# Designed miniproteins, single chains, continued (2): the designs that were tried, part 28

Each design is a single chain, and the fold is of that chain. pLDDT is the mean over its residues in the fold that is shown.

## One batch from the design tools (miniprotein)

Design m4946
Fold by ESMFold2-Fast:
Structure m4946 (fold): chain A 92 residues (1-92)
Amino acid sequence: LIEEAVRKLEEAERLALSSRSPVAPEAARLLRKGARAAERGDLETALRYAEEAIRLIVEGYPDMSPEDQKIAQEALRKASEAIEALRRALER
């Protein structure tokens, strides 16, 4: 679960870094912080960073180009999958 969450956050970060959207650098930074926190076992901090990245991407989404919107949709999916994995790990 934790290893899966880290991989999904890293995948979301790579997707964000491929975007030309103004929110992409900060979203990528938050996703990276989330992955690092998850690796250290700080799952609550990882969850918070992933949620913040999702909020930032969603808020910026309407102003994105169609290509950046596709990248954002994939990044949101990966980040959401990471959040579910983190939540499952916290229940154990």
Scores: mean pLDDT 85

Design m4947
Fold by ESMFold2-Fast:
Structure m4947 (fold): chain A 113 residues (1-113)
Amino acid sequence: MKKGEKVLVFGSDQSALDIAADALRDAGLNVTTINTTPKSNEERLKLQKENNADRTLSADAIKNEEDPAGNSPFAFEEFMSDEQRKIVEEDPNAISMGQPADPVAEKAREKYK
């Protein structure tokens, strides 16, 4: 994730939008929120262009984490390396924890412990 990147966050739940926006702003991102869910990828891309956003995120997808591999089109999957993706696919525990980076963090923790 690059600092100063413009992110458009959308969702149907205003509370989830506010939480996601605050977290992303704390990470140094420029965030715009829209209390709507795009009905298609074309509508999502139009909203992204109209708001001059580099990326779009779904607050509902972030909150629910129903895609265990992070393969949601609204997730950070493109920031995941091929190596990290293979680790997540091979380790079901990473999916259970809801964080694709957890297998790498656990391996680092084993070295510390």
Scores: mean pLDDT 57

Design m4948
Fold by ESMFold2-Fast:
Structure m4948 (fold): chain A 88 residues (1-88)
Amino acid sequence: SIKQQLVVFAKSHQADEFLKALDKALEENPDKANEILKAVDDFILAIQKNDEEAAEAAYQAIKALVPNNDDFLKALDKLRNIILNDKA
C-alpha cells in the first residue's frame, strides 16, 4: 500500500517527524486519507525526479486537503530537504 511504502521511506531517511505528522493528518482527516496519501506520494516522486512544477502542484493539493495543518506542512518541507540532500 502507499502507506506502507511511505513508512519504509520515512524510516530509511530518518524522517520520523514526517511519519508522526502524516499519521496525525490521516487520523484527523479519515475521509480524505487516500487522497492525502496519494498527494504525498506524488510530492515525494516529483522531488526525486527534479520536477519542481509537479512537486508544487502536489504540495498545494496537500495544503488544500489539510488546511491549517502547519505542523504537517513543516514536516513536508523538512522531508523535501532530506530528499534533496540525498541527491547532492
Scores: mean pLDDT 83

Design m4949
Fold by ESMFold2-Fast:
Structure m4949 (fold): chain A 85 residues (1-85)
Amino acid sequence: SRLEQEIAEMTALDKKARERGKAARDSGIAQGGPVTGERAELEAYREVLEEAKADPTASPGVIRHLEDLYRGEEAEAKAAEAAAK
């Protein structure tokens, strides 16, 4: 069903965003410390969101979920930058 497809798509993209975000964060920390890690994580989430937006078959609900994840990461990155300054 359409609902089952949407749930599967959302689950897959959520996992992809979190895994890419973690890998980017870990790499960023190794290169420049915690703030660089948070920025790298945010960029990874942005990339997943933009890839999803470019897919004409993507569900609006899935896009909203990825936008919510991105906003959360953006808040964390801003907090990390504020703490470092």
Scores: mean pLDDT 84

Design m4950
Fold by ESMFold2-Fast:
Structure m4950 (fold): chain A 79 residues (1-79)
Amino acid sequence: KEVESLAEEGTLEDVNEKTIAIIDEDSPVPEKAAITYVKREDYYDVYVNGKFATKIDEETALRRVKALLADGYKLIKIK
């Protein structure tokens, strides 16, 4: 993908390391962790186990949700 994709992924760097690991593509996702995506006007607020993690663009949110669902992750909530 283009340089713009790398810039979008860079927004996740501002969250804590453990939260990034839980929502990262290559990280093992624990069954007990609950991930919540809350839609705002042009972005999503991401919560992990009820704690605010980060803000991501809608395209990034959809990509992450699809990846997690493909891996059989069941604790995803979209509001």
Scores: mean pLDDT 59

Design m4951
Fold by ESMFold2-Fast:
Structure m4951 (fold): chain A 91 residues (1-91)
Amino acid sequence: MKVTFELYDASGNLAERLPPAYTPKDAHRALREALRLMLERGYAELRVRFEGKDKGLESAMALLYLAVQSLIGEVEIVSATDDTVVARRRP
């Protein structure tokens, strides 16, 4: 599997891209870092993309949902598909 993390500003422009993750463990670590950067640097949106079809993908999605829920006052999931999850910073 491959998981990519992109951070977008309030205008929908430009990203900071984290290094891609190839395991559920690396994806979880990258997710925590992406959420931290989103909050600390004021990015408006995090997009997580999943490539490949394996059991690790579902685990990475579950970890993303759990991490976003732990920050529910700060961040919300605005879109979730089988290959992409989008989280936005709350107002």
Scores: mean pLDDT 73

Design m4952
Fold by ESMFold2-Fast:
Structure m4952 (fold): chain A 70 residues (1-70)
Amino acid sequence: SMMEEEILKNIIEEAKKLLEEGKKPSDVRGISVQRTVELARQRGFSRAEIQRLVSRVVEEVDKIIKEYEK
């Protein structure tokens, strides 16, 4: 959905900023997951929708972390 894409985009942008600020990759991953759950709950997402969105966020944030750690 459009709301899922907006949350994903915001979390990706925030993850990049946290890495630039010198946050540890493991902390950035954890913060990104926690923030995704919080934002999705605030928007009334079901548990199944939250689970799918978290999976997508983890995949995208892991890609960013791998590129940053090189």
Scores: mean pLDDT 85

Design m4953
Fold by ESMFold2-Fast:
Structure m4953 (fold): chain A 76 residues (1-76)
Amino acid sequence: SHMDQQAQQMIQQAQQLINQGRQHVRDGDSDSAISSSNQGIGILDQMQDQFPDDPQVRTTIRQLMSDIMQIRIDAG
């Protein structure tokens, strides 16, 4: 991947928050699931601002945003 190392670290942070959000949904903790999703959105916003011209970052943001939106739907 030609993706910046900092972008890769931010992707890992977003993935961890998505995994935490999914676990909170499974546990029936909607408030924590929404909190994790909001933190994930914040990371994706930072990535878009820092790497506006990286097409791989853009594709990854789109995919991760889809995952986050599903967590919000599943949380209620």
Scores: mean pLDDT 88

Design m4954
Fold by ESMFold2-Fast:
Structure m4954 (fold): chain A 74 residues (1-74)
Amino acid sequence: SMLEKERKLLEEFRRFAERIVEETKSSTPEQFVGNAVRFIGAYLDAEKAIKDEELRKELEELFREFQERMVKLS
């Protein structure tokens, strides 16, 4: 179903964000900027693809959570 496809996209974003945060723990300041750009790009792609209102809210909550974790590493 469409909902199952969008849920899969949300989980793909979560996994990507977890990977970016983990990689950022050992990054230089220059690498941090590149990681932040890739993270934001992945969010924008997911936001355009996910149309279900509940899944969009969950995506926004995930973005805020991972953004906070990234900021703490800067």
Scores: mean pLDDT 88

Design m4955
Fold by ESMFold2-Fast:
Structure m4955 (fold): chain A 122 residues (1-122)
Amino acid sequence: DELKKELEETKEFSKSTLTEAKTAEQEKLRKEVVAIQREFLQLLDEIDELLKQIEDEEVRKKFRERAEQLQQEVNGLLRAFNKAISDGDLAAAKAKLAQLKAVLEEMRKLLEELKEVVREQS
């Protein structure tokens, strides 16, 4: 399962992010990113379960592609966040955290759309 592989990669990335915190402010930002990652992983699990219930192959494919694009965006932002922390660029780290929160909102919207599609299938 592609989404489950991406979930495991995201979990490994979370551990890496934790080891890069060097100051009290970096530690605070790290904890916020870890909380966002946990919520994102929960949303991805729910999306994966709903995708299995979609009967229309084309509809399922489109939603899977959207979920994969959002996962790739999260992974890119997490890498950029870790680089900013490593570079001591707290402003860049905060900006990437804000972008991660925006992607989380898009994932929540995707989940609600999927719930409606499954509901309409009866």
Scores: mean pLDDT 81

Design m4956
Fold by ESMFold2-Fast:
Structure m4956 (fold): chain A 80 residues (1-80)
Amino acid sequence: SAIERLRELAEKIIEKMKELGLSEEVIESVREALEELLRLAETDPELAAERARHMAEVFKENGLEEIAELFAEMAAIIEE
């Protein structure tokens, strides 16, 4: 299901952040944001996709392209 794919991507994002050596505080903040995104995907998918795209832009702007690509993929799945 789309929700299962989104949960898998959320875990991939957290794993990639750990691999890149981001702080536990940043990782926890993103984990909370991902949980909210997953809730929004069920109730307001348009807003969820916009939030995921915004996160992709933020990570891209900070040179974290691999994380940005995963958030962009998340937005694409929500928009299916």
Scores: mean pLDDT 87

Design m4957
Fold by ESMFold2-Fast:
Structure m4957 (fold): chain A 63 residues (1-63)
Amino acid sequence: GAMERAEAERAARRGAASLLANGGDEAGKQAVYDAGMAAAERGGGPDEASLAMVRAGLEKGVG
């Protein structure tokens, strides 16, 4: 629902901000944010957004 989407969007923004605070690059920050937003658009809640962001971060870090 709209509330779950808003929470997922906030989780995506917080994840991107954490990458910035830890000196992450712009591409990594964008990938994490995009993954969280994609989960929110799919109707996922904050837990699904967080999981998607973790997966995106790992995929970018595994190269």
Scores: mean pLDDT 67

Design m4958
Fold by ESMFold2-Fast:
Structure m4958 (fold): chain A 67 residues (1-67)
Amino acid sequence: SDAELVKQVAELAREAKELAEKGEYEKALTLIQEALDIAKQISDPVTRAVAVKELTEAAKELEEKIK
């Protein structure tokens, strides 16, 4: 269900945030990429678009830290 996919995305995003706070940017980015793959499976187009946008911005911030 979309609710279960949203929950999985939120859990991965939370773990990624914790890793980023520890300076583990590459590991955090891997989790955000996994969350993006799950978010793309959300059936509701509005919920999917919001999740993809938020995760894409998080990935961009982490990539900037790795450079």
Scores: mean pLDDT 87

Design m4959
Fold by ESMFold2-Fast:
Structure m4959 (fold): chain A 74 residues (1-74)
Amino acid sequence: VKSEVAPWSDAQGQATKDSLIRLLETLAEKYPQFKAEADEVIAKIKATDVSNQEEVNEAIKAVLELYEKIQEAE
């Protein structure tokens, strides 16, 4: 599906980063087998420039891929 709307806006980008990092840290505590992957995704989120749509899309994709792996394993 094609979308012209960025998932993160400048106003919400930083709040979204914080929320995603907390979510991933919580998931890593519950599922330590995914800790290494969660740490990589957290590092990618921290490095993401919220004004760069490609970086935002890559960060969201990494979060979704990790979430799907955890959901499929459980």
Scores: mean pLDDT 71

Design m4960
Fold by ESMFold2-Fast:
Structure m4960 (fold): chain A 75 residues (1-75)
Amino acid sequence: SSHDIFHKIYKEAQKLMAEAAEKIKTLSKEEQEKLLEELEKKLKELISQVPEEYKKEFEELVKIWLEKLRKFAEA
């Protein structure tokens, strides 16, 4: 179902965010920027796979998660 596909993609995105959050503060500023760029690219690929009915909501969540991660890196 569309819901099952979205759920799998959502979990994958959450895993990517958690892995990034775990290491981001241990990295140099340049390495943080590279990590964020690679993460954004991977998340955009996941967004492209999301069923249309969930796409807008998921895109908005991803924007919020990336903003929070950037702020976390600076703290």
Scores: mean pLDDT 86

Design m4961
Fold by ESMFold2-Fast:
Structure m4961 (fold): chain A 111 residues (1-111)
Amino acid sequence: SEEELKNLIKTAVESVIDLLKEALEALEKGDVKAAKFLIEEAKGLLDLTLGVLKKVYPDHPLVKEFEKVADEVRALLDKALEALDAGDLEAAKKAIEEAIKLLEEFLKKLE
């Protein structure tokens, strides 16, 4: 059902937001290794969720919208990881904050 699909996406997106907020907290403490791990966990959860939804709900408009958001978030998280490898904490934080914002805006559309 569409309500089941919405609930699955909401739960996954909320979990990704929580992981990214924990990554920001790790960076505030100077724990770059923990931040990288949490970003990779967030990417993995997005990819796993999208993969499952594309199989269960092929061509569903909501899954296509989620795929667009997931692609943008993935690109931002890759930029965050590259920034952390370069020692640019401020660029990394900005990319993570932009990713959280996109996910929170997407959640509002599911109301």
Scores: mean pLDDT 90

Design m4962
Fold by ESMFold2-Fast:
Structure m4962 (fold): chain A 85 residues (1-85)
Amino acid sequence: SVLNRYSGTLTLIKAGLIPPFEIVKKAVEHYLDQLESREVSATEAPYHIKTLNTFRTIIQGQTEQDPSLIDRINNTISKLEEISK
């Protein structure tokens, strides 16, 4: 695991605290970029699926909407579910 500049923001999101939408969006996009840039093992895939489900819920709960980010989250979850089989 590598710490990144969004680690604090991701920790707050996982704890149910909601930062401003732009900060949430950037943190989630960075998380997706990291997952998409490497191979994910079958043993870690369920952890990332749970994390992405939490992010999706938070993004969908915002007054501002980003359908492309939601699509990207959904596509990544589907790929991770295939790996975890």
Scores: mean pLDDT 77

Design m4963
Fold by ESMFold2-Fast:
Structure m4963 (fold): chain A 80 residues (1-80)
Amino acid sequence: MDLIERMEKELRDTLRSLGASEEAIEVGVEGVRRVMEAKPEDVDKVIEETVERLREAGASDDAIDAAETLMRKAAAEKLK
């Protein structure tokens, strides 16, 4: 246990390496958790809401792109 913990760690490590604030990192982690719990039809909405929250937290475009990529990867792994 497992996939969720692994995806959260990967996101934290990636955003931290890109200089994201702890606030932005926690927003991204919450986004991954929400994606893992979401129905397939709700995944895009969760990602869009998380991207908006990351912008509000002052995350860079690189950090936002990385977070979106990792959230989509989490959704794909969930469907396996």
Scores: mean pLDDT 82

Design m4964
Fold by ESMFold2-Fast:
Order: structure tokens, then C-alpha cells, then sequence
Structure m4964 (fold): chain A 57 residues (1-57)
């Protein structure tokens, strides 16, 4: 499910997790944290992502 054109635009789980994880743990995040984000299982939703989903429903 995808929505676009909004703040916190929905990306593929891989792209989103990669970009977000880079900001969160650019040089030291745990492997588990990185794997979860990369596989599309983000540890927690950012407010912007939750908003995009709510508005994109």
C-alpha cells in the first residue's frame, strides 16, 4: 500500500529503512536494529510515517 505527495512520503520498506537507519545509526547502530529497518520492520513508526498512512487510507 502506497501513498505519495505528502510529508513523510511512503517509500518501499527497504528504501525507507535504509535512509532512516542511516540517520539514526550512521556509524554504530546495532545489527538487529539495522536488519529490522532494512527488511521493512521498522522498530517504531515516525510521526510523519504514521500521518502519511492515516491520510493515505
Amino acid sequence: HMTGGQAGDTLTPDQYGRAANSGWASSGGSVDDRAAAAQGGAPSMSPEQARAIAEGM
Scores: mean pLDDT 51

Design m4965
Fold by ESMFold2-Fast:
Structure m4965 (fold): chain A 70 residues (1-70)
Amino acid sequence: SMEVEELVRKRVEEVGAQMTPPLSEEEKEEIFRRSLEAVKERESEYDGSEPFETWVGKIVDEVVIEFLTR
């Protein structure tokens, strides 16, 4: 879904810009790919109890932490 891709891309850019040092373009692209796969795998778990953007953002944040601690 184009909407999911936009939400994931937005969150990756926000988090990447706030980091020290900022994420590289290559790191942002890898995190984007991993986050998009994670959201697609877990999309059936979304129950509407929170805004979809918030739920997607949590998954992106998890992927960022895993990527940095690899």
Scores: mean pLDDT 82

Design m4966
Fold by ESMFold2-Fast:
Structure m4966 (fold): chain A 86 residues (1-86)
Amino acid sequence: AVLSEEELVKKMAKSSLEEQTELLIEWADARLDAGEPAEDVLLRALELIGLIRGEKEALGRPISEEEEQAIWARVVAHVKARVAER
């Protein structure tokens, strides 16, 4: 079964930061493999990170600014590496 983005956000909000990062990278890889431009993938990834933050806050498990920036930096680095490997 294919998880919706809403279900994926809820799963990531309950996951460790490492698991959340891995799930976001896997999601980004799937979109890149589907031929989506890297800029569009990164913009949507930023939106998903915001949604995950909201879900974590609702669960009483707020994410720090430093942790959020670390996740974003890893996603950006991975997408850039994937584009460079063409």
Scores: mean pLDDT 80

Design m4967
Fold by ESMFold2-Fast:
Structure m4967 (fold): chain A 73 residues (1-73)
Amino acid sequence: EVTLETGKKLYEVLKEKFGLSDEAAIRLIEASLAAGEAGVLVREAARLIGLDGSDNEVAIAVAKATLEYLESL
């Protein structure tokens, strides 16, 4: 429920703001959740998908939201 809603929000942000495909957005969320090191994984995934410039603030927001989500588990 809460997990599904948070994942949906991250998925929508990744698709709408970052322009990721469905597969890429799901992969990023799965990687962040599965390893338990959201900050490292989100940073590495953002690097792989080329997030920079004006997207840095969004990338930081996604990293923060993912860390907060994992801490709530």
Scores: mean pLDDT 54

Design m4968
Fold by ESMFold2-Fast:
Structure m4968 (fold): chain A 61 residues (1-61)
Amino acid sequence: SAMEEEIALLVGLARHELETSSVPLEELRAKMTAAVRRTLPPEAADRLIAEIDRLVAEARA
């Protein structure tokens, strides 16, 4: 679906930002979460935020 395709693209962009950014993980997560909540419908935002949280957890490990 278009929503799943958009979420997959945005997850890829989030992963790239987490890998390349010099911003602390918690600050980056907070900024990304706020932007996602502002721009996406609640269902899509919740899905993307869950994926961002997984990526942040992986980066901390």
Scores: mean pLDDT 80

Design m4969
Fold by ESMFold2-Fast:
Structure m4969 (fold): chain A 95 residues (1-95)
Amino acid sequence: SDEEVQRYTENLKKLTPLQLVMSASVLSMRAYIALRFNAPKSELQRIIRLLQAAVSVLQQHLADNPDLPESVKAELQGAISQLQSLIEKLQQKLS
């Protein structure tokens, strides 16, 4: 639901960069499990929306904090790339 995605987004916005990377890892694991075990289309669509919300928060955090250490920026960008790859895989499964 839109309310669930909004609540998830607001919770992510409260996290530190390292906590954001860890949250992305947890969500990635959930996405991999859903793909591996052929989760229902409703669950795949739900996970896609949560992944998209996470990508948006991570991208905004990078934009808002240009002075972050390069190592932290690399970790956030790596997390974004992983989540975007998972979104594409989940979308292909729904096709």
Scores: mean pLDDT 89

Design m4970
Fold by ESMFold2-Fast:
Structure m4970 (fold): chain A 111 residues (1-111)
Amino acid sequence: MEPLITIEADAADPETNAALGEALAVVAEALAAGLPEEAFRVHLRIRSPEEARAAAEAVREVAGILLDLLAGRISLEEAIARLEALLAATTAPAARAILQSAIAFLKEQLA
């Protein structure tokens, strides 16, 4: 089995470490809630606390959208549209990678 999300941190400071811990906790909670591992298969290189926070926010947003989809609260098409809207508003590379991975996974379900 391959790791779902892998993170490399270039900045070794408490703020970056705290934000990375939050991102990992959100992924763990999403997986415990039954989200598919394939939606979170990304390799992230985090260079700053801002990148770490952007990644944590992207994981939280993806998890929320996927949980709504699994609960039948939104359609697959609505989930993709929400993620694409978030991607259009996102400039941080790590956050964009997370959103792109989730979008690719969901689009594969449509094909």
Scores: mean pLDDT 72

Design m4971
Fold by ESMFold2-Fast:
Structure m4971 (fold): chain A 59 residues (1-59)
Amino acid sequence: SDAELEELARRYGLTVEQVRGARTLVQTVSDEVAIQYLSRDMGLSREQAEELVARLRAL
């Protein structure tokens, strides 16, 4: 839901739109590709990217 995306945005220092994009990415590519994108292009650590991917899959 939007509330869960807002909570993830606050936790990781992202916008809600960035979190929505990350959710779409997780649905379309492998977890490793999503982790690499989130780490390199959104400035997350590998650990933060792995956690965000897992949380988005749980939604």
Scores: mean pLDDT 84

Design m4972
Fold by ESMFold2-Fast:
Structure m4972 (fold): chain A 89 residues (1-89)
Amino acid sequence: DLEKEKEIIKIVEEILNQPLSDEEQLEKLREKLGKSLSPEELMKLLDELIEKYLTSDPEATETLRLARAVIAAAAGKTEELLAETRKKI
């Protein structure tokens, strides 16, 4: 659905323009795009949108690439923190 894809891009742009940490941006992206989605599923969704809009909207495409990088970084840090918490329990 083309209109849903454009809505997703707008949501991503609005979140990334906020002065938030990578972890806070990931939480807002999950809240708006799908709380049940894993970081890997969110990255796949963003990759699909990047491919579709690469030529027609280069600015949105760069924003989507930044969002993907933020999700990847925040997910890696969350896994590390979960591993440390499990060791302390």
Scores: mean pLDDT 73

Design m4973
Fold by ESMFold2-Fast:
Structure m4973 (fold): chain A 93 residues (1-93)
Amino acid sequence: MDSIIDDLKNLLGDINSLSSDVSSALSSETDPSKKSELSNLLSDLGSLSSITSSNITGLEKGHMSEEQGRSMLDILTSDYNSLSSRYNSILSS
């Protein structure tokens, strides 16, 4: 269980780091379409951060099983990779 909590905390760090990068890109962006896409991405990252934090708390308090924690880590990692790919796509457009 501690390993899963550590993995989720590392994922939360990655989500927060990407949110910081997106926020910085949004503040310097001049194209209205890209601003909208970055704003939407930042909102989605905020939601993912909240869900990840909730799962960490649930595991730490014993409200979630190790098996449920592993399943959630896989889902949340997939969601993070999708959002990271969206950011790269916006920057390349």
Scores: mean pLDDT 87

Design m4974
Fold by ESMFold2-Fast:
Structure m4974 (fold): chain A 65 residues (1-65)
Amino acid sequence: SAKQEKALAVAEANRDVILQQMGLKLGVPAEQVKVDITVTDTNLIITGTAGDKKVTTVIPLSDVG
């Protein structure tokens, strides 16, 4: 859908900022963070992983943009 496409485009445009924020949440440098971005019918889901640590942020599609 257009909302899902927009949400993914916004996430990709802000990828470096997302890596930095996930690194802060995980307590590691951004360079050690692996980011997975998925979209559902209602939510944008961003998962950051570093070693054995994982953090997930869920953003309603209405709040993206």
Scores: mean pLDDT 82

Design m4975
Fold by ESMFold2-Fast:
Structure m4975 (fold): chain A 80 residues (1-80)
Amino acid sequence: SSTLTELQDFAREEAKGTLFTDSAIDAVVRFVYQDGRDQGKTLSSLKVDIKYTLRTLQNMVITKEKDVKTFIERYQQVKA
């Protein structure tokens, strides 16, 4: 969707100068989009969630797709 593309472009811009791989950024965007869409979040709210998720992962030195996916899986288990 056009929304997903806009979120991907936003996330890549926010991740400039960081150690995130492109596949890690895409994993964050997919997670935030799916989780936020189910909650009826606006595009602006999803952009805020992406920004804070990237910052949280960066502070934890989580930069690769596999480690991002592991973090998301553990987060979903605690939330359930």
Scores: mean pLDDT 82

Design m4976
Fold by ESMFold2-Fast:
Structure m4976 (fold): chain A 65 residues (1-65)
Amino acid sequence: SWKEKFKEKVKELQEKYGIKFDKDYLNGMYNALKKSNYNEKAFEQIFKALEKNPKPGDGTVEDIE
């Protein structure tokens, strides 16, 4: 599913950079993906934005609703 794909990419980036992202920020990004009707370009743009301006926190993929 798109939610699982999103969670896997979040895990990948958190492991790659050794950080955790803010949970509200992650939920906001996932909501942006929902509003885009789950298209691949939106997915790529969301993760490019997340990499350029990460918002550190203590969120986990389990916090994505």
Scores: mean pLDDT 75

Design m4977
Fold by ESMFold2-Fast:
Structure m4977 (fold): chain A 100 residues (1-100)
Amino acid sequence: SMTARANELFRRYLAALREMDELAAKIEATPNPEERERLRAEGLALSAEHAPVGAELVALVAPYGTDDPSAEKEIELWKKMMDDLGIDEELKQEFLKEIE
């Protein structure tokens, strides 16, 4: 079902964001410049690995787009798409916190 596929994409995207946030915190807490650079390289690889999931989510919201949307308008487009696709409330709330 399209609803099941969309919910799975949101779960994967949010899991990837959590991994990136954990890595970012690790980088900030690391005093060693060589280790910090190694962790940044891991972050780039992780970002590249998860880029297709982000692209699929963008494709889902693209039909809701308007010419020259404000930031607030873009948030409302994501909300409408998530509501229309039946995204789980917990995933919706977590995603909205990320896009502000």
Scores: mean pLDDT 83

Design m4978
Fold by ESMFold2-Fast:
Structure m4978 (fold): chain A 56 residues (1-56)
Amino acid sequence: MSHPPLSEEEKERLRKELGLTDAQVEDLAKHGLSYEQVLRLRELGRETVAEHRAAA
């Protein structure tokens, strides 16, 4: 199975749109995630972080 990883353009968009660092984008690319999967992971990660913080 060969799904193309994040392109340079997609990485730049993630940095600009989601405020991700280069290191975070590289970590996501290492996992072989597509742009769409990264957006889903962000939503799931946000919920996990909110649960940990227990923000009022």
Scores: mean pLDDT 66

Design m4979
Fold by ESMFold2-Fast:
Structure m4979 (fold): chain A 77 residues (1-77)
Amino acid sequence: TVDFLTENAINTVDAMADTSRITGASLKSIADSLSRTGGVEGFVAERIRELLEQGKSQEEAVEEAKKKAPEIAKAYA
């Protein structure tokens, strides 16, 4: 269901941001790595990678991806 996928997308964004904070790795390097995986995680990581490539900051990319989580989930479904 789209609601379940939306929750998973938000959780993926939060997990990526938390991993960056805990490990010191850049959000871009985490997104580049996860975008090579399948499933909703890889799909969400690809969206964050695109936002960063458009010149958005890490904070802006995280905020925008979370706001667009329903659209991302719907596109994945």
Scores: mean pLDDT 81

Design m4980
Fold by ESMFold2-Fast:
Structure m4980 (fold): chain A 96 residues (1-96)
Amino acid sequence: SLQEILDELLKEFDRLVASMSPRTQGVAAQAILTQGFDPVKVAQAVADAGGSPEEVRNSGLLALTVRGAVHTAISLGDNDTVQEILDRLQALADAG
């Protein structure tokens, strides 16, 4: 179901965020919010900020995961989850 896909994507979001330092989390979140869900642009922003090779790869995966989660939540009419994802990205950007 779309709900099961959304639940898996939100779990993957948590895993990918936890794989990065707070500074790198903030850089990745800011890049997603300002440059959209482009994994290449997000990964480049993290690389330019001095992220490790693992953080660079995981930031690109985070961009793809966020795009999938937002699109799935929209398809479900779940506006609360869309807002939660955006709020979580803003909180990471503000903290980083």
Scores: mean pLDDT 89

